# Designed miniproteins, single chains: the designs that were tried, part 58

Each design is a single chain, and the fold is of that chain. pLDDT is the mean over its residues in the fold that is shown.

## One batch from the design tools (miniprotein)

Design m2005
Fold by ESMFold2-Fast:
Structure m2005 (fold): chain A 86 residues (1-86)
Amino acid sequence: SLAERIEKLEKEIKELEKKANEGDIEATRKLSQKLAELGNLYALQGDYEKAAELYERASEYAKQAGDTALASSLQNNAESLRKEAE
């Protein structure tokens, strides 16, 4: 179910946050990807505000990992989702 997919991603994100906080750049990159995936699932539920927040967080971790192009793409996705929430 969608709820089971969200719950699994939230657990993965918590473990990746611990590693990213310890300076693991690869974990930081994976964290960005998993946050974006979680944002997609909230958008499927129609929660565009939560989805936008998750994409914004994903963008910040992408910048931290040195993926500036991905960070810009994620920020643009967040802005699009916020317009959908209006």
Scores: mean pLDDT 87

Design m2006
Fold by ESMFold2-Fast:
Structure m2006 (fold): chain A 55 residues (1-55)
Amino acid sequence: SKLAIEFLAGLLYAGDFEGARDVAKRYKLSPEEVLEAGKLVPQYRHTAEGLAKEM
């Protein structure tokens, strides 16, 4: 969902990688949705790409 993607992006921006991973897995986000969150915080794009590979 869009709300979960925005929440994930906020956690990445805050540097809460464990929280970001928990949200992605709990909400069953697709790799594409995780990558969309990375687009909202481009400075953490590589972190989002790593997380997407776990989905």
Scores: mean pLDDT 81

Design m2007
Fold by ESMFold2-Fast:
Structure m2007 (fold): chain A 61 residues (1-61)
Amino acid sequence: MLSPGLPEEVARALEEGERAGTLAATRGASVDEARQIYLDVASARTGLSHEEIEALSRRYG
């Protein structure tokens, strides 16, 4: 979206990605693997690329 705020669906997708990454890390995944899981889940939920998810995370994290 072109709105300055995060849409609810995008914010929820980032939260789901972060939860999946955190859960993977607690199950023995490396930091890089957890980050990749976060990007994969958030990308799959939003239809955005990994690069776009990273940009949103830097802007709103």
Scores: mean pLDDT 77

Design m2008
Fold by ESMFold2-Fast:
Structure m2008 (fold): chain A 88 residues (1-88)
Amino acid sequence: MKIIITDESIERAYETARKVLGDEAAELVKKQLEESKKSGIPKFSDEVIEIMKKVADARAKEYEAAGKPVQARLLKEITDKVIEEIKK
């Protein structure tokens, strides 16, 4: 699958990571997303991958609490698939 990183997706990821794990985690995610966009190659450290998983899990719990369990499951599945493609 072709991973497309946009400025909007970077900002969204930053805000979500900041809300879930704080400013330090958010800045690290933003930096690696910006570098991946600039190079055209999605490259993330194991630390950022772990942050992305925690952020996705927290957001999935928010969707479940809001009565959106299908969206929660899809978010986890999409996140896992993206991470698998990044690690290759």
Scores: mean pLDDT 74

Design m2009
Fold by ESMFold2-Fast:
Structure m2009 (fold): chain A 99 residues (1-99)
Amino acid sequence: MVKVIVVDNAVGEEGARKALPEIKKILEEKEVDAIVVVSPDATAAAAVLNKLLSKDPRYADIPVIPAKGRGEEGLARGKRKVKAVFGKEPEVVAVINVA
């Protein structure tokens, strides 16, 4: 099941920091195959989030995948990227929507 975290109008490191507690809570409750960052600036947002998660060795190896776009189109692109990386559809994906 896909869980979505929405970050309100915060971009880059500030947005990633605000999402981090909710992301960690999801990762503690579920074994997550991948984290998908949906944003118009997805590469930068994913890089910041990956840097913050890599500080915790429990989560450092979870792939953070940038999906350029907004809402449903960005999510669909992210799901395709995860499938390409794993060769199959992932069972559990955490989705972060960054404005």
Scores: mean pLDDT 72

Design m2010
Fold by ESMFold2-Fast:
Structure m2010 (fold): chain A 73 residues (1-73)
Amino acid sequence: MEADRHIDLAEDHLNKGVESFNNGDYDSAMKHLDKADDHLSDAGMVQYQQGLPPSDRLIETSKKVTELKKKLE
């Protein structure tokens, strides 16, 4: 499913963002989290157009991205 592919890409970027954050590279962390948000937005749009509610994977991944972004603000 196209939405799952977008979520997979978002999870990959979230993981890279976490690694960058732990390394103290906050600029790299934010760039990866922004890319994760872009992919999550694409996944959400695909699910919405298919008449589906946001998946648990989308919700949980979005939560993790948002929580890490708040630490970078």
Scores: mean pLDDT 85

Design m2011
Fold by ESMFold2-Fast:
Structure m2011 (fold): chain A 68 residues (1-68)
Amino acid sequence: SEGERLILQMLLRDVKEAKTLEEAKQAIENVLKTTDLSPEVRSLLEEAKNAETKEEIIRLIEQALGLT
């Protein structure tokens, strides 16, 4: 949905601006807790929470954006 796309675009910005991996993961956690997401997008964000680099998190969020 358009609303889901906007939320993911804001999350991508927050992750890119994050200075640490933990700050990036906190942004993902906040979206997962406060937003009603499609199951496929939610699954990608859950995987992003387990990523070991910011680059991997960014890639997964960009994949989620491609689904919206």
Scores: mean pLDDT 85

Design m2012
Fold by ESMFold2-Fast:
Structure m2012 (fold): chain A 86 residues (1-86)
Amino acid sequence: MEELEALLKRAREALEKAEKGELTEEELEALAREAIKVFLKDPDPLRATAYVLRVIGAVLDYRLGEISLVEAVRRILKIIEDALNS
């Protein structure tokens, strides 16, 4: 819980920065890596895998030009919120 709550705070800060056009691609990738690291600690391997794949999907959609940097951060934030509320 503590790590997931800290991750949520960082994701919210990243979204605010992204909406101002101040977030870098490196900061998006750092947020994604941190989220994956936290989700891999989930004792349910199916739930862990589902969250990790959703984070990877958001980063890939951004890299393929399908979504904006802001949209990628929004997706990661939503995944973290869903994990916290489960």
Scores: mean pLDDT 85

Design m2013
Fold by ESMFold2-Fast:
Structure m2013 (fold): chain A 65 residues (1-65)
Amino acid sequence: DLFEELLKKGVSEEDALYAVYAEMVRKGIISKEAVINALTLYRGISKEEAEKFIEKGEKVIEEVK
């Protein structure tokens, strides 16, 4: 479980969650648009802000490979 592994490595719960979404997009399991829509609805953030969080998640994945 990527989320659990990131938490064990000291990544914050929020950053680990964004990393999991970024990984799902990279694997083609879910579209980037679907994640952006979920974040805007669930957290009430803008599409631009949601996009920045996905980009941060991508960087976290690169750091833990």
Scores: mean pLDDT 77

Design m2014
Fold by ESMFold2-Fast:
Structure m2014 (fold): chain A 93 residues (1-93)
Amino acid sequence: DDKKIEEGIENAEKKKEEKGEEALSPEEKVLLDLAKARGYLLLDNPEKARELLRETLEKYPEERHLLEEFAEYAEKRGDTEFAELIREVLEEY
């Protein structure tokens, strides 16, 4: 459900601002890293986006399913380039 991803990102951003990064769950950290990676891609910096997502998978391998769900979410929104970038990182790891 696309709303769960959007709400998850918004809740994680609020929690980080109010309580600091240490208060974030692994899932919340991964969602914020995915949002940040998309930001890098929008700034025409795909290399930083890939690097961040590789580091995220290395730190939180149990949250791999969130990258898969986010790739589907991005594809549904027409963010095909970001969806492909996530899938490339998942294939390399």
Scores: mean pLDDT 82

Design m2015
Fold by ESMFold2-Fast:
Structure m2015 (fold): chain A 70 residues (1-70)
Amino acid sequence: SLLDEVREIIAKSKSMEEFIKEVEELLRKHGIPQDDVDSIVKTLRELSKRYSWDAVKNAALGLVDTLERS
């Protein structure tokens, strides 16, 4: 599933930049509209200015777990 692929990207990424690149590629691969992809990427880049990758990684894993239960 898309969420399984996102979880794998989060687990394997070593930096915020690697995470953003892999997420952008994944969303494009799954046919998500370009405007939505651009919006998500902008949000992630803004988070990278304020938070460490470890903090973002922990938050992202929690979000994926929540979405899988929905």
Scores: mean pLDDT 82

Design m2016
Fold by ESMFold2-Fast:
Structure m2016 (fold): chain A 68 residues (1-68)
Amino acid sequence: SKMVEYLKKAIETGDQEYLAKAMLLYRKETGTDNGMTLEEAIEYINTLIEERGVTVKELAQAALETLE
């Protein structure tokens, strides 16, 4: 799965863009896609990191565990 590949890259690199790409793919597959752009997805992830006090790596790991 390309989503799993993006989550693994997010865990390895700590790059928000990979986590955003994984989230957008998940939304398309679950029918919850609202037309969010990549830039909007990155902004949303930045907000989650700030509000929860977590890292990209922690969010990506949690997402990977939840989806399997």
Scores: mean pLDDT 81

Design m2017
Fold by ESMFold2-Fast:
Structure m2017 (fold): chain A 76 residues (1-76)
Amino acid sequence: KEKAEKLVKKGEEALKAGNYRDAILYFTNAAKEYEKRGEYDKAAEFYEMAAQVASKLGNEKTAEFYRKKAEELKKK
């Protein structure tokens, strides 16, 4: 119950604080929870957020991995 939504809030707070690694962790865990619910559009959204944060951290390989995963989920 509300686990995904709590993870999103923690990810947003980590991102605002510049804790990019924690933000990636929270957003990817939120995406996985939405995916378990069959909410693939929301799961894709938070994988894209994790990719954007990974890119800011300079980890383009991780960013590309999450962007690809988000695209796959949008297609179902």
Scores: mean pLDDT 83

Design m2018
Fold by ESMFold2-Fast:
Structure m2018 (fold): chain A 67 residues (1-67)
Amino acid sequence: MPPASDEEAEAVSAKIKEALKQGLTLHNVRTKEEYEKLLDVNLEVAKLSGLSEETIEKIKKFIESLA
């Protein structure tokens, strides 16, 4: 399957970023390591939803570029 477009990756990244912000608030995350773990969990969920690894990599880079 072809990788998602940059616009599609951006839209999915925005949803993951929103989930991360909600998770940070709910879990009172104070450390960089806790943030990275929460990010990894969300990326793993995206992979389980059938997204290609190339698309997941784009999403990860997009989130990292905004952080």
Scores: mean pLDDT 59

Design m2019
Fold by ESMFold2-Fast:
Structure m2019 (fold): chain A 87 residues (1-87)
Amino acid sequence: SAAVEELEKLLAELLELYRNNAPFEEIAKVLERIAELLRKLGYDDEAEVLRRLLEEGKRVQETDPKKAEEVLDRAMALAAHALLELK
């Protein structure tokens, strides 16, 4: 479906940004798009968790890079799990 293709595209973009050590702001933008898409697809719980992770990551990015990385890992895992549920 178009929704699965869009999630796959956004997840691939997220992984590429992360691998290239992109600024958190760019990563956050992709995460926000994923959360919005999940919400539109009826995955309200996943969208809410992803939005909270995004907010936490933004707050701790400069003071605790390791915590920010953990938040990104959780966000990616959640997005990947949602994609599997759509297949």
Scores: mean pLDDT 78

Design m2020
Fold by ESMFold2-Fast:
Structure m2020 (fold): chain A 81 residues (1-81)
Amino acid sequence: VEIEEASIAEIQAAAVYAKAYLKDKSDEEMQEWLLKALKEPYKYGAKLFKYALKYAEEEGAPKSYIEEIRKLYESLEAAAK
């Protein structure tokens, strides 16, 4: 699976987790973040994954799932030179 395609799908999932972590954000603000992440997945996607990772850890998600999100985050961050 190409990282760009996987990253787009995972960015959408990460936006849901980021919204839950940043529960004070409006739906409009989260839609803006999602649109930015879809346009510039490496730059803004890493930011969304950071919050998604934090939420997954806080909610006690399985370690394997947390490690998967972490690897995607690290890949996006490395690609955003």
Scores: mean pLDDT 65

Design m2021
Fold by ESMFold2-Fast:
Structure m2021 (fold): chain A 66 residues (1-66)
Amino acid sequence: SHDAVRASAALFMDSVLALSSAEHREEVRALRDELARIGATQSVAELRQAMERVAREVQRLREEER
């Protein structure tokens, strides 16, 4: 359901924010806000695609933190 996917996106982003360095925290917040906007205004398919894109971006940021 749309609600389940939206809840999964929120939990994912909460975990990412908790593990983010100060250097990347603002970028991660922007990604969280983007997913929340997509979840509120777009279809489930678009939310899923956005979650995959954001997950890839988060992995890139984690590599930079190492």
Scores: mean pLDDT 73

Design m2022
Fold by ESMFold2-Fast:
Structure m2022 (fold): chain A 56 residues (1-56)
Amino acid sequence: DLDALVDLLERTLEFWEAEREEIKKKNPKAYELWQQQLDDFLAAHPELAARVAARR
Protein backbone atom coordinates (compact mmCIF):
# COMPACT_ATOMS: atom_id res chain seq x y z
CA ASP A 1 0.00 0.00 0.00
CA LEU A 2 1.49 3.32 -1.11
CA ASP A 3 -0.07 5.17 1.83
CA ALA A 4 1.73 2.86 4.28
CA LEU A 5 5.05 3.58 2.55
CA VAL A 6 4.35 7.33 2.62
CA ASP A 7 3.57 7.12 6.35
CA LEU A 8 6.82 5.24 6.96
CA LEU A 9 8.76 7.88 5.01
CA GLU A 10 7.10 10.71 6.97
CA ARG A 11 8.11 9.06 10.27
CA THR A 12 11.64 8.60 8.94
CA LEU A 13 11.79 12.31 8.08
CA GLU A 14 10.44 13.23 11.54
CA PHE A 15 13.21 11.10 13.05
CA TRP A 16 15.80 12.70 10.76
CA GLU A 17 14.66 16.25 11.59
CA ALA A 18 14.57 15.50 15.34
CA GLU A 19 18.02 13.86 15.29
CA ARG A 20 19.76 15.80 12.50
CA GLU A 21 21.79 18.15 14.73
CA GLU A 22 23.01 15.30 16.94
CA ILE A 23 23.83 13.10 13.94
CA LYS A 24 25.69 15.98 12.29
CA LYS A 25 27.71 16.51 15.48
CA LYS A 26 28.46 12.80 16.07
CA ASN A 27 29.10 11.82 12.45
CA PRO A 28 29.19 14.68 9.92
CA LYS A 29 29.99 12.25 7.07
CA ALA A 30 26.86 10.21 7.80
CA TYR A 31 24.82 13.43 8.00
CA GLU A 32 25.98 14.60 4.57
CA LEU A 33 25.51 11.18 2.95
CA TRP A 34 22.09 10.61 4.54
CA GLN A 35 20.84 14.04 3.47
CA GLN A 36 22.07 13.48 -0.09
CA GLN A 37 20.61 9.97 -0.28
CA LEU A 38 17.27 11.28 0.99
CA ASP A 39 17.22 13.96 -1.73
CA ASP A 40 18.12 11.36 -4.39
CA PHE A 41 15.44 8.97 -3.12
CA LEU A 42 12.74 11.64 -3.23
CA ALA A 43 13.79 12.64 -6.76
CA ALA A 44 13.47 8.99 -7.86
CA HIS A 45 10.00 8.68 -6.27
CA PRO A 46 7.94 11.73 -7.31
CA GLU A 47 4.69 10.58 -5.65
CA LEU A 48 6.48 10.16 -2.33
CA ALA A 49 8.26 13.49 -2.89
CA ALA A 50 4.90 15.24 -3.39
CA ARG A 51 3.56 13.78 -0.12
CA VAL A 52 6.74 14.78 1.72
CA ALA A 53 6.47 18.32 0.32
CA ALA A 54 2.91 18.47 1.70
CA ARG A 55 4.31 17.52 5.12
CA ARG A 56 6.70 20.47 4.98
Scores: mean pLDDT 75

Design m2023
Fold by ESMFold2-Fast:
Structure m2023 (fold): chain A 69 residues (1-69)
Amino acid sequence: VVIDPEVLAEELVRLGGASREAAERAAREAVKLIQQGKGREAAETIVRISGMSYEQAERAIVRAVILSS
């Protein structure tokens, strides 16, 4: 699955109130991990960079997958 990192960044801003800079960094790192099949590590990376909950990070990833399809 190809996820657009810009789409993921917008979801991180919308759901978690992360700064755009933090959201863009988290999205870039998370997309690389998702492409490697490391979905859990991607969500954990979003939590670490953005400060949002793990559940919010998982929701952002799922929504970004849907919106990037």
Scores: mean pLDDT 81

Design m2024
Fold by ESMFold2-Fast:
Structure m2024 (fold): chain A 100 residues (1-100)
Amino acid sequence: MPSLEERLDEILSEFPSIPEEVKEYIRERLLAAEAEARARGLSPAEQELLANLLLWMAREHLEYISSHPDMSVEEAKELLDRARAVAEAVFEQLLADLRA
């Protein structure tokens, strides 16, 4: 299985119009989430669930940002932060179900 970083880099390469600052911001945040999941002792299956949710969220919101070229870097970062918080909340609910 390709790493989260490799899969994210592939997604980011599909959006050449998005500023590098926004790309680096989401990359840093997703890699931090992966590191936190590993530090929590999540199983490989639980880590893959989180990775899939984060990558899906990233693709959807990068597509939105790419279609709105007048969006500021700060607005894009705020949108990505809100989207990530929702994805992480969904993950915690699914994690509880997976452990039941």
Scores: mean pLDDT 86

Design m2025
Fold by ESMFold2-Fast:
Structure m2025 (fold): chain A 106 residues (1-106)
Amino acid sequence: YKAEATATVSAPAGTYHVTVVHKAGNATVTVEASNGQVVTTGAVNMDGLAVGTATLTGMPAGVTLTVTITSKKEIGKGPIEIRVVARTPGRTEHTTVTVKAEPVKL
């Protein structure tokens, strides 16, 4: 079972910390950036939610992220939540983007 969501990050260049949350059991999370960078991680189970985290370094400004959740069991109903914290080295500000998307059976 697979579900996909996209987020456009309107942030300055730097490091992106990505957190993906969904009601899924044992899952793998893949984060793909529009600049071709790909990170795959196992999701941890936290109170019946699958939580995946990825760190993308050296990101250009204005990147689109595509998140794919892959599970051996059916992915639960409800939105996939993508939280992105973008940080520029030597700055104190950060940009946070949250996207919610309905999972599609693939």
Scores: mean pLDDT 70

Design m2026
Fold by ESMFold2-Fast:
Structure m2026 (fold): chain A 85 residues (1-85)
Amino acid sequence: KEEYEEKATKYGEKAQELFLKEPTPENQKKIAEYLAEGMYYQLLVQGVSEEEAERFRELMYEKLLNAKTADEIQEALAQAFEEFL
């Protein structure tokens, strides 16, 4: 559990750091990857199974790849939670 919390925090920090850089397709993809991985570990902390958490990670990544602005990222996160939970 502690290990999952640490990983969730690390991936969140990596995504936050990239938000400060000039947006490129590569950075946008990495941000999506880091946010999806962070959410995967957050779900494991909450007691969600690895299989369910992986399904959510894939859904989150797909939605985040289509987000172009900070508002769209927030909307993609909200929609992924609504569709998954």
Scores: mean pLDDT 74

Design m2027
Fold by ESMFold2-Fast:
Structure m2027 (fold): chain A 96 residues (1-96)
Amino acid sequence: MLVSVDIVVKGSPADAKAAVEEAKKILEKKLPNIISEGISVIPDPADPSLAIGTVSVVSETSLDDAKKAAEEAVAEIKKKYPDVKEVSYTVSKIVR
């Protein structure tokens, strides 16, 4: 089953960038059959001192495995980058 895993981090530009790069590495280790990957870091439109980092990974796996990988990545990011303001994930089926 195709699954999209998206992790979003809000923090300083340096922390957001480092955190999404680390999240990508964690997802690469935990998810099989990766079809596409992307990282984006943009200034927060509401507060330009902050940045929003996003990593998106499409993998052929189960929802449960994708959710576990995302939860582990979020936990590691919160532990390594305690100054980030927000860390969230979404996992979605790509059926067609």
Scores: mean pLDDT 84

Design m2028
Fold by ESMFold2-Fast:
Structure m2028 (fold): chain A 87 residues (1-87)
Amino acid sequence: MLSKELREKVRKVLQEAWEKGLDFAETVYLLAKELNAGLNDEQIERFKELGVPDEVLEEIRKLPTPSPEQQQLFDSLLDAFEKMKAA
């Protein structure tokens, strides 16, 4: 379960990314850097399938291990991006 504070922070980052016209790769990179949190191996594979370049994913992998709450956040983003790409 995501905290209200973390959800608000993410919402602001996603809104800024939308306003700037960022793609999935740019959006996930911006968010990972903002949270100072990497991705787990399952999340890396799912983002790769969404078309995020390996170079971007490798940079995110160098970031610290995400907390359980941050992992749930990235899972929620993956679900949203996958749904948007399928539409």
Scores: mean pLDDT 76

Design m2029
Fold by ESMFold2-Fast:
Structure m2029 (fold): chain A 81 residues (1-81)
Amino acid sequence: MVDTSSLSNLMKDAVNAGVEKGELGKGIGAALSGIGAATNIAFGRPDEKEIDAAAESISEVSGAPVEDARKAILKEGERMK
């Protein structure tokens, strides 16, 4: 089952944190990197470096743990197909 709420919430937190810091572009960039990594997993071309980079980017902007961001990306990618 798609846990869209988890990845969606992390992306929303990243965008909101970016707005609060006056760095909206960084927040949007983190959200888009998460979507990109999940999409690559869905198409059967996972890249661990992209997944880790996206998770770290979301973590740095939103303050969420990197492991939680990584798990959200992996779950979303497996369910997008």
Scores: mean pLDDT 73

Design m2030
Fold by ESMFold2-Fast:
Structure m2030 (fold): chain A 66 residues (1-66)
Amino acid sequence: MERGLEVAREIGREFAERLDRGEEIARSVEENPSARLVLEAMSMALNGEPEEEIKRKLKELIEEEK
């Protein structure tokens, strides 16, 4: 029983790291990342998108905003 929870914790740690990297990616745009851009990045990370795709999508959203 507890063993299953331990595995879930490890998965949670991976998600936490992906979210942390998502925040770094958002910061890297440095042109006042809107809350919408941050939320989109987090949504993509939660859906299991790789950070490379998140970076590309953020750049596209920034260009579309302009």
Scores: mean pLDDT 58

Design m2031
Fold by ESMFold2-Fast:
Structure m2031 (fold): chain A 105 residues (1-105)
Amino acid sequence: SLEEEARERSEESVEIFLEPARKALENKDYESAIELLKKIMEEFLEEASKSSDPEIHKLAEEFKELVEKALEAIKNKDYESAKEYLEKAKEKLIELLTLMRLKGL
């Protein structure tokens, strides 16, 4: 289906977008991980802001909240919670990109 294809493409894109941040976390380079996560959050929030769709805005807000929770966990040296929030943020970003693709964004 078009929905399935959009989701598969979004899953691949999200892995590519998050790769630098994931590498930084694996290398315990927490300063770079924080900067990269802030950058990707800012970029997707900016793209979502171009849409008039309230569902896209809602998914973008939920994505932002999860990334902010991951960033706070990293600052508190709670790397277990940071990984959990990042996995949730990844799933939310997949949903966001899938919806954007289906709406021609």
Scores: mean pLDDT 85

Design m2032
Fold by ESMFold2-Fast:
Structure m2032 (fold): chain A 104 residues (1-104)
Amino acid sequence: ADTERKVEMLSEVLDVDKATAAKALKDKSLLERLIEEHVERVARKNDLVPEAAEELREGLLEIADFIINTKMTVEAERQVVTRYVAELLRAIGIDIDARIAAKK
């Protein structure tokens, strides 16, 4: 496994520095806290409803698990980026649907 590539992908996905990402690879509790902090940042910036934030949290946990347990080839790194974008779009879709339902 390319540890340096795992650190870089995790750093990019969670918007944390590489030293923090390297610690998170060895500490599951820290990883879960960083995911929570990133979800809170994204939810605050985009004014996401709780349901959308929860879906994003679940998606980021799956992406982090994929990074940890998969060799970071070019194809695997593309999958990480693709999954991350897909999870962001899913959260936005849930938020839009919830806001439309609330206005009825």
Scores: mean pLDDT 84

Design m2033
Fold by ESMFold2-Fast:
Structure m2033 (fold): chain A 85 residues (1-85)
Amino acid sequence: DPAVNIGISLKGIVYFAGRDYAVDLLMERFGLSREQAERLVDLAVESPLDGEKIEALLRSLGFSDDQIVDLARWLGDRLMGLLMR
């Protein structure tokens, strides 16, 4: 489930690098506003396994199914990079 993978990856990034780092990544890569990025990060930290809520939020922010899959992959790669330091 790409949305669950997004939730897990964002929570992991927040754990290793902090909330502001995760927010800034989403703003820079996907053009989200700070408010939008903060909403997504906070949901992922609170409910990383709630794929239905994460997907609903992403769709409300204008993400297509393909963009959700791309986000999941990209966030997974970023988390792996943090873990390998």
Scores: mean pLDDT 86

Design m2034
Fold by ESMFold2-Fast:
Structure m2034 (fold): chain A 99 residues (1-99)
Amino acid sequence: MLEEYKKELDKLAEELVAAGVPLKDITRELFKKTDEYVEKIEDKEKRNELVSYTVGLVLRIIGDRIDEMIELKKKAEEGDEEAKKRYEELVRRMREDGK
């Protein structure tokens, strides 16, 4: 049961990231889905484990975006105009997600 919910959350996160959804909206959708699953879980420890798992997923997505920004910034400094545009877009998206 709990492992099935974790797999569904992993799949949702992967689909939203691949679709280029803003982090704020990814976070909202992941926690909305987590809340639906939590309502079906009787065990308090399992509920807490699922919520912690979702927090971990969000933190991993943030970390992956930071790593991508670091790589793009390095390429932009080397004169890659496409990397510069992608870096500026990621910075803009992260700024908007922080509002």
Scores: mean pLDDT 80

Design m2035
Fold by ESMFold2-Fast:
Structure m2035 (fold): chain A 98 residues (1-98)
Amino acid sequence: MKLDELIEKLKEKIEKSKDPVEQARLRTYLALIEELRRQGASDETIVKLAELVLKGASDEELARFLREHAQTPAQQRLADILEEISRAKKKVEERKKK
């Protein structure tokens, strides 16, 4: 029930957001949360992740959390992908400023 309540709050935040970038980001993390739940991640881990997303944690913070709490090889791969996306985004921004 607490996890389902957090998922509902996240969906509500997506619908109420006026920023298309924030909506896209929140939808991506909602999909990730649902995928982790399907892969058998603990409710405690998923609740913590949902709370961090609702608080506006950075992609780097979220990737670090997923890496630290990965319980299956599939969850580890998702953490690796998110970290790589975060690094690629940082490198692109650095190249634009040079």
Scores: mean pLDDT 72

Design m2036
Fold by ESMFold2-Fast:
Structure m2036 (fold): chain A 79 residues (1-79)
Amino acid sequence: MELEKKKRELLEKARELIMEEASYTVYAILHSASALGSKSEEEKKEHREKLDEYLEKAKEKAKKAEEALKEARKLEEEI
């Protein structure tokens, strides 16, 4: 029963991290589109900087989600 609880907590954590990754990816895509539609190099640069920031945050969340899923899979073998 304890292993099932730990697995649920890890899956819940992974879901939250995946949702955060998706959110950052959406923001990155929106800034990428805005950069392409920008009329000035200054505006384009600002959107590209935001794109890079959100992509890095998305990668961080993706890595943490992958780690949580690997731990959950390991616990699944014990259940």
Scores: mean pLDDT 83

Design m2037
Fold by ESMFold2-Fast:
Structure m2037 (fold): chain A 60 residues (1-60)
Amino acid sequence: SSQVERLRQERDELTREQVKLSAELAADPSKRSEGMDLSMETTQEAQKLVQEARALEAQA
């Protein structure tokens, strides 16, 4: 289903952003508070898309 593929795409994009933010935070601890807030928001969004995509695929 194209819908599942689209959700995977969105999830991958958010996961990539999350990994990037985590790497930046690890490399520069001075950005901790800002990076943590953004990372948590990105993680929540990514987890939501992952849950939706996995639920659809698991039902197939």
Scores: mean pLDDT 68

Design m2038
Fold by ESMFold2-Fast:
Order: sequence, then structure tokens, then C-alpha cells
Structure m2038 (fold): chain A 70 residues (1-70)
Amino acid sequence: MKEEEIRRKAEEEVERIAAMIDLMRAVGFSDEEIVELLMRDTGVSREVIELVLEGRFDEARELLYRRYLE
């Protein structure tokens, strides 16, 4: 029922994923490899990770927030 806490959790997770993407790109991973590894390591859906890869952070946060409400 604390929607702000769930929204903050989604924001923190998207920030973490974005940081991991930056590190993985820096060491030469392809976008396809990044998606596969992050899905496996974080349990976050492909759709959320792809939105973060595209820089669509607002959409990624909203999708993840809705998933947390399920």
C-alpha cells in the first residue's frame, strides 16, 4: 500500500540495471549478451532490460512498478 516505496524500489532497480549495462558495454559485451545475462542475474524481464538499453528509463520504471504491484 505504500506506492512511493514500490516506485522507489523500481527506480533503484532500473538505476542498478543501467549501471550494469554501462559496465558490460565498457568490457565489450553486445546488447544481446547484456539482455541474456541481466535476465539471468536479476530476474527482470527482457522487456524492462530492453527499455533500459534504449534509454527509455521512465517506461522501464513504470513497467517494473506495475510488475511489483502484481
Scores: mean pLDDT 82

Design m2039
Fold by ESMFold2-Fast:
Structure m2039 (fold): chain A 83 residues (1-83)
Amino acid sequence: SPVQRLFDELEAYIRSIVDPDLAAALARRLRAVLDGSLEEQERTIKEIGKEVMDELISKGDYIAATSAGIFFTGVIEELRLHS
């Protein structure tokens, strides 16, 4: 499924940029909405994206936070194409 592929790619991205414990928690939240509505998926991805960006900003990594924002926006746009 294109949606499953997007979720797998998003999980891999999160695991590459935040610590393993936070990544595991966010991945569980992402998986919980895989079979949900587009509205629930988009809301959860936006919430996770904000938390990832806030975490990177808290560590002073403003470049990584900006890149994460762009990535999460692209995922939401791609998700809307498969609704």
Scores: mean pLDDT 87

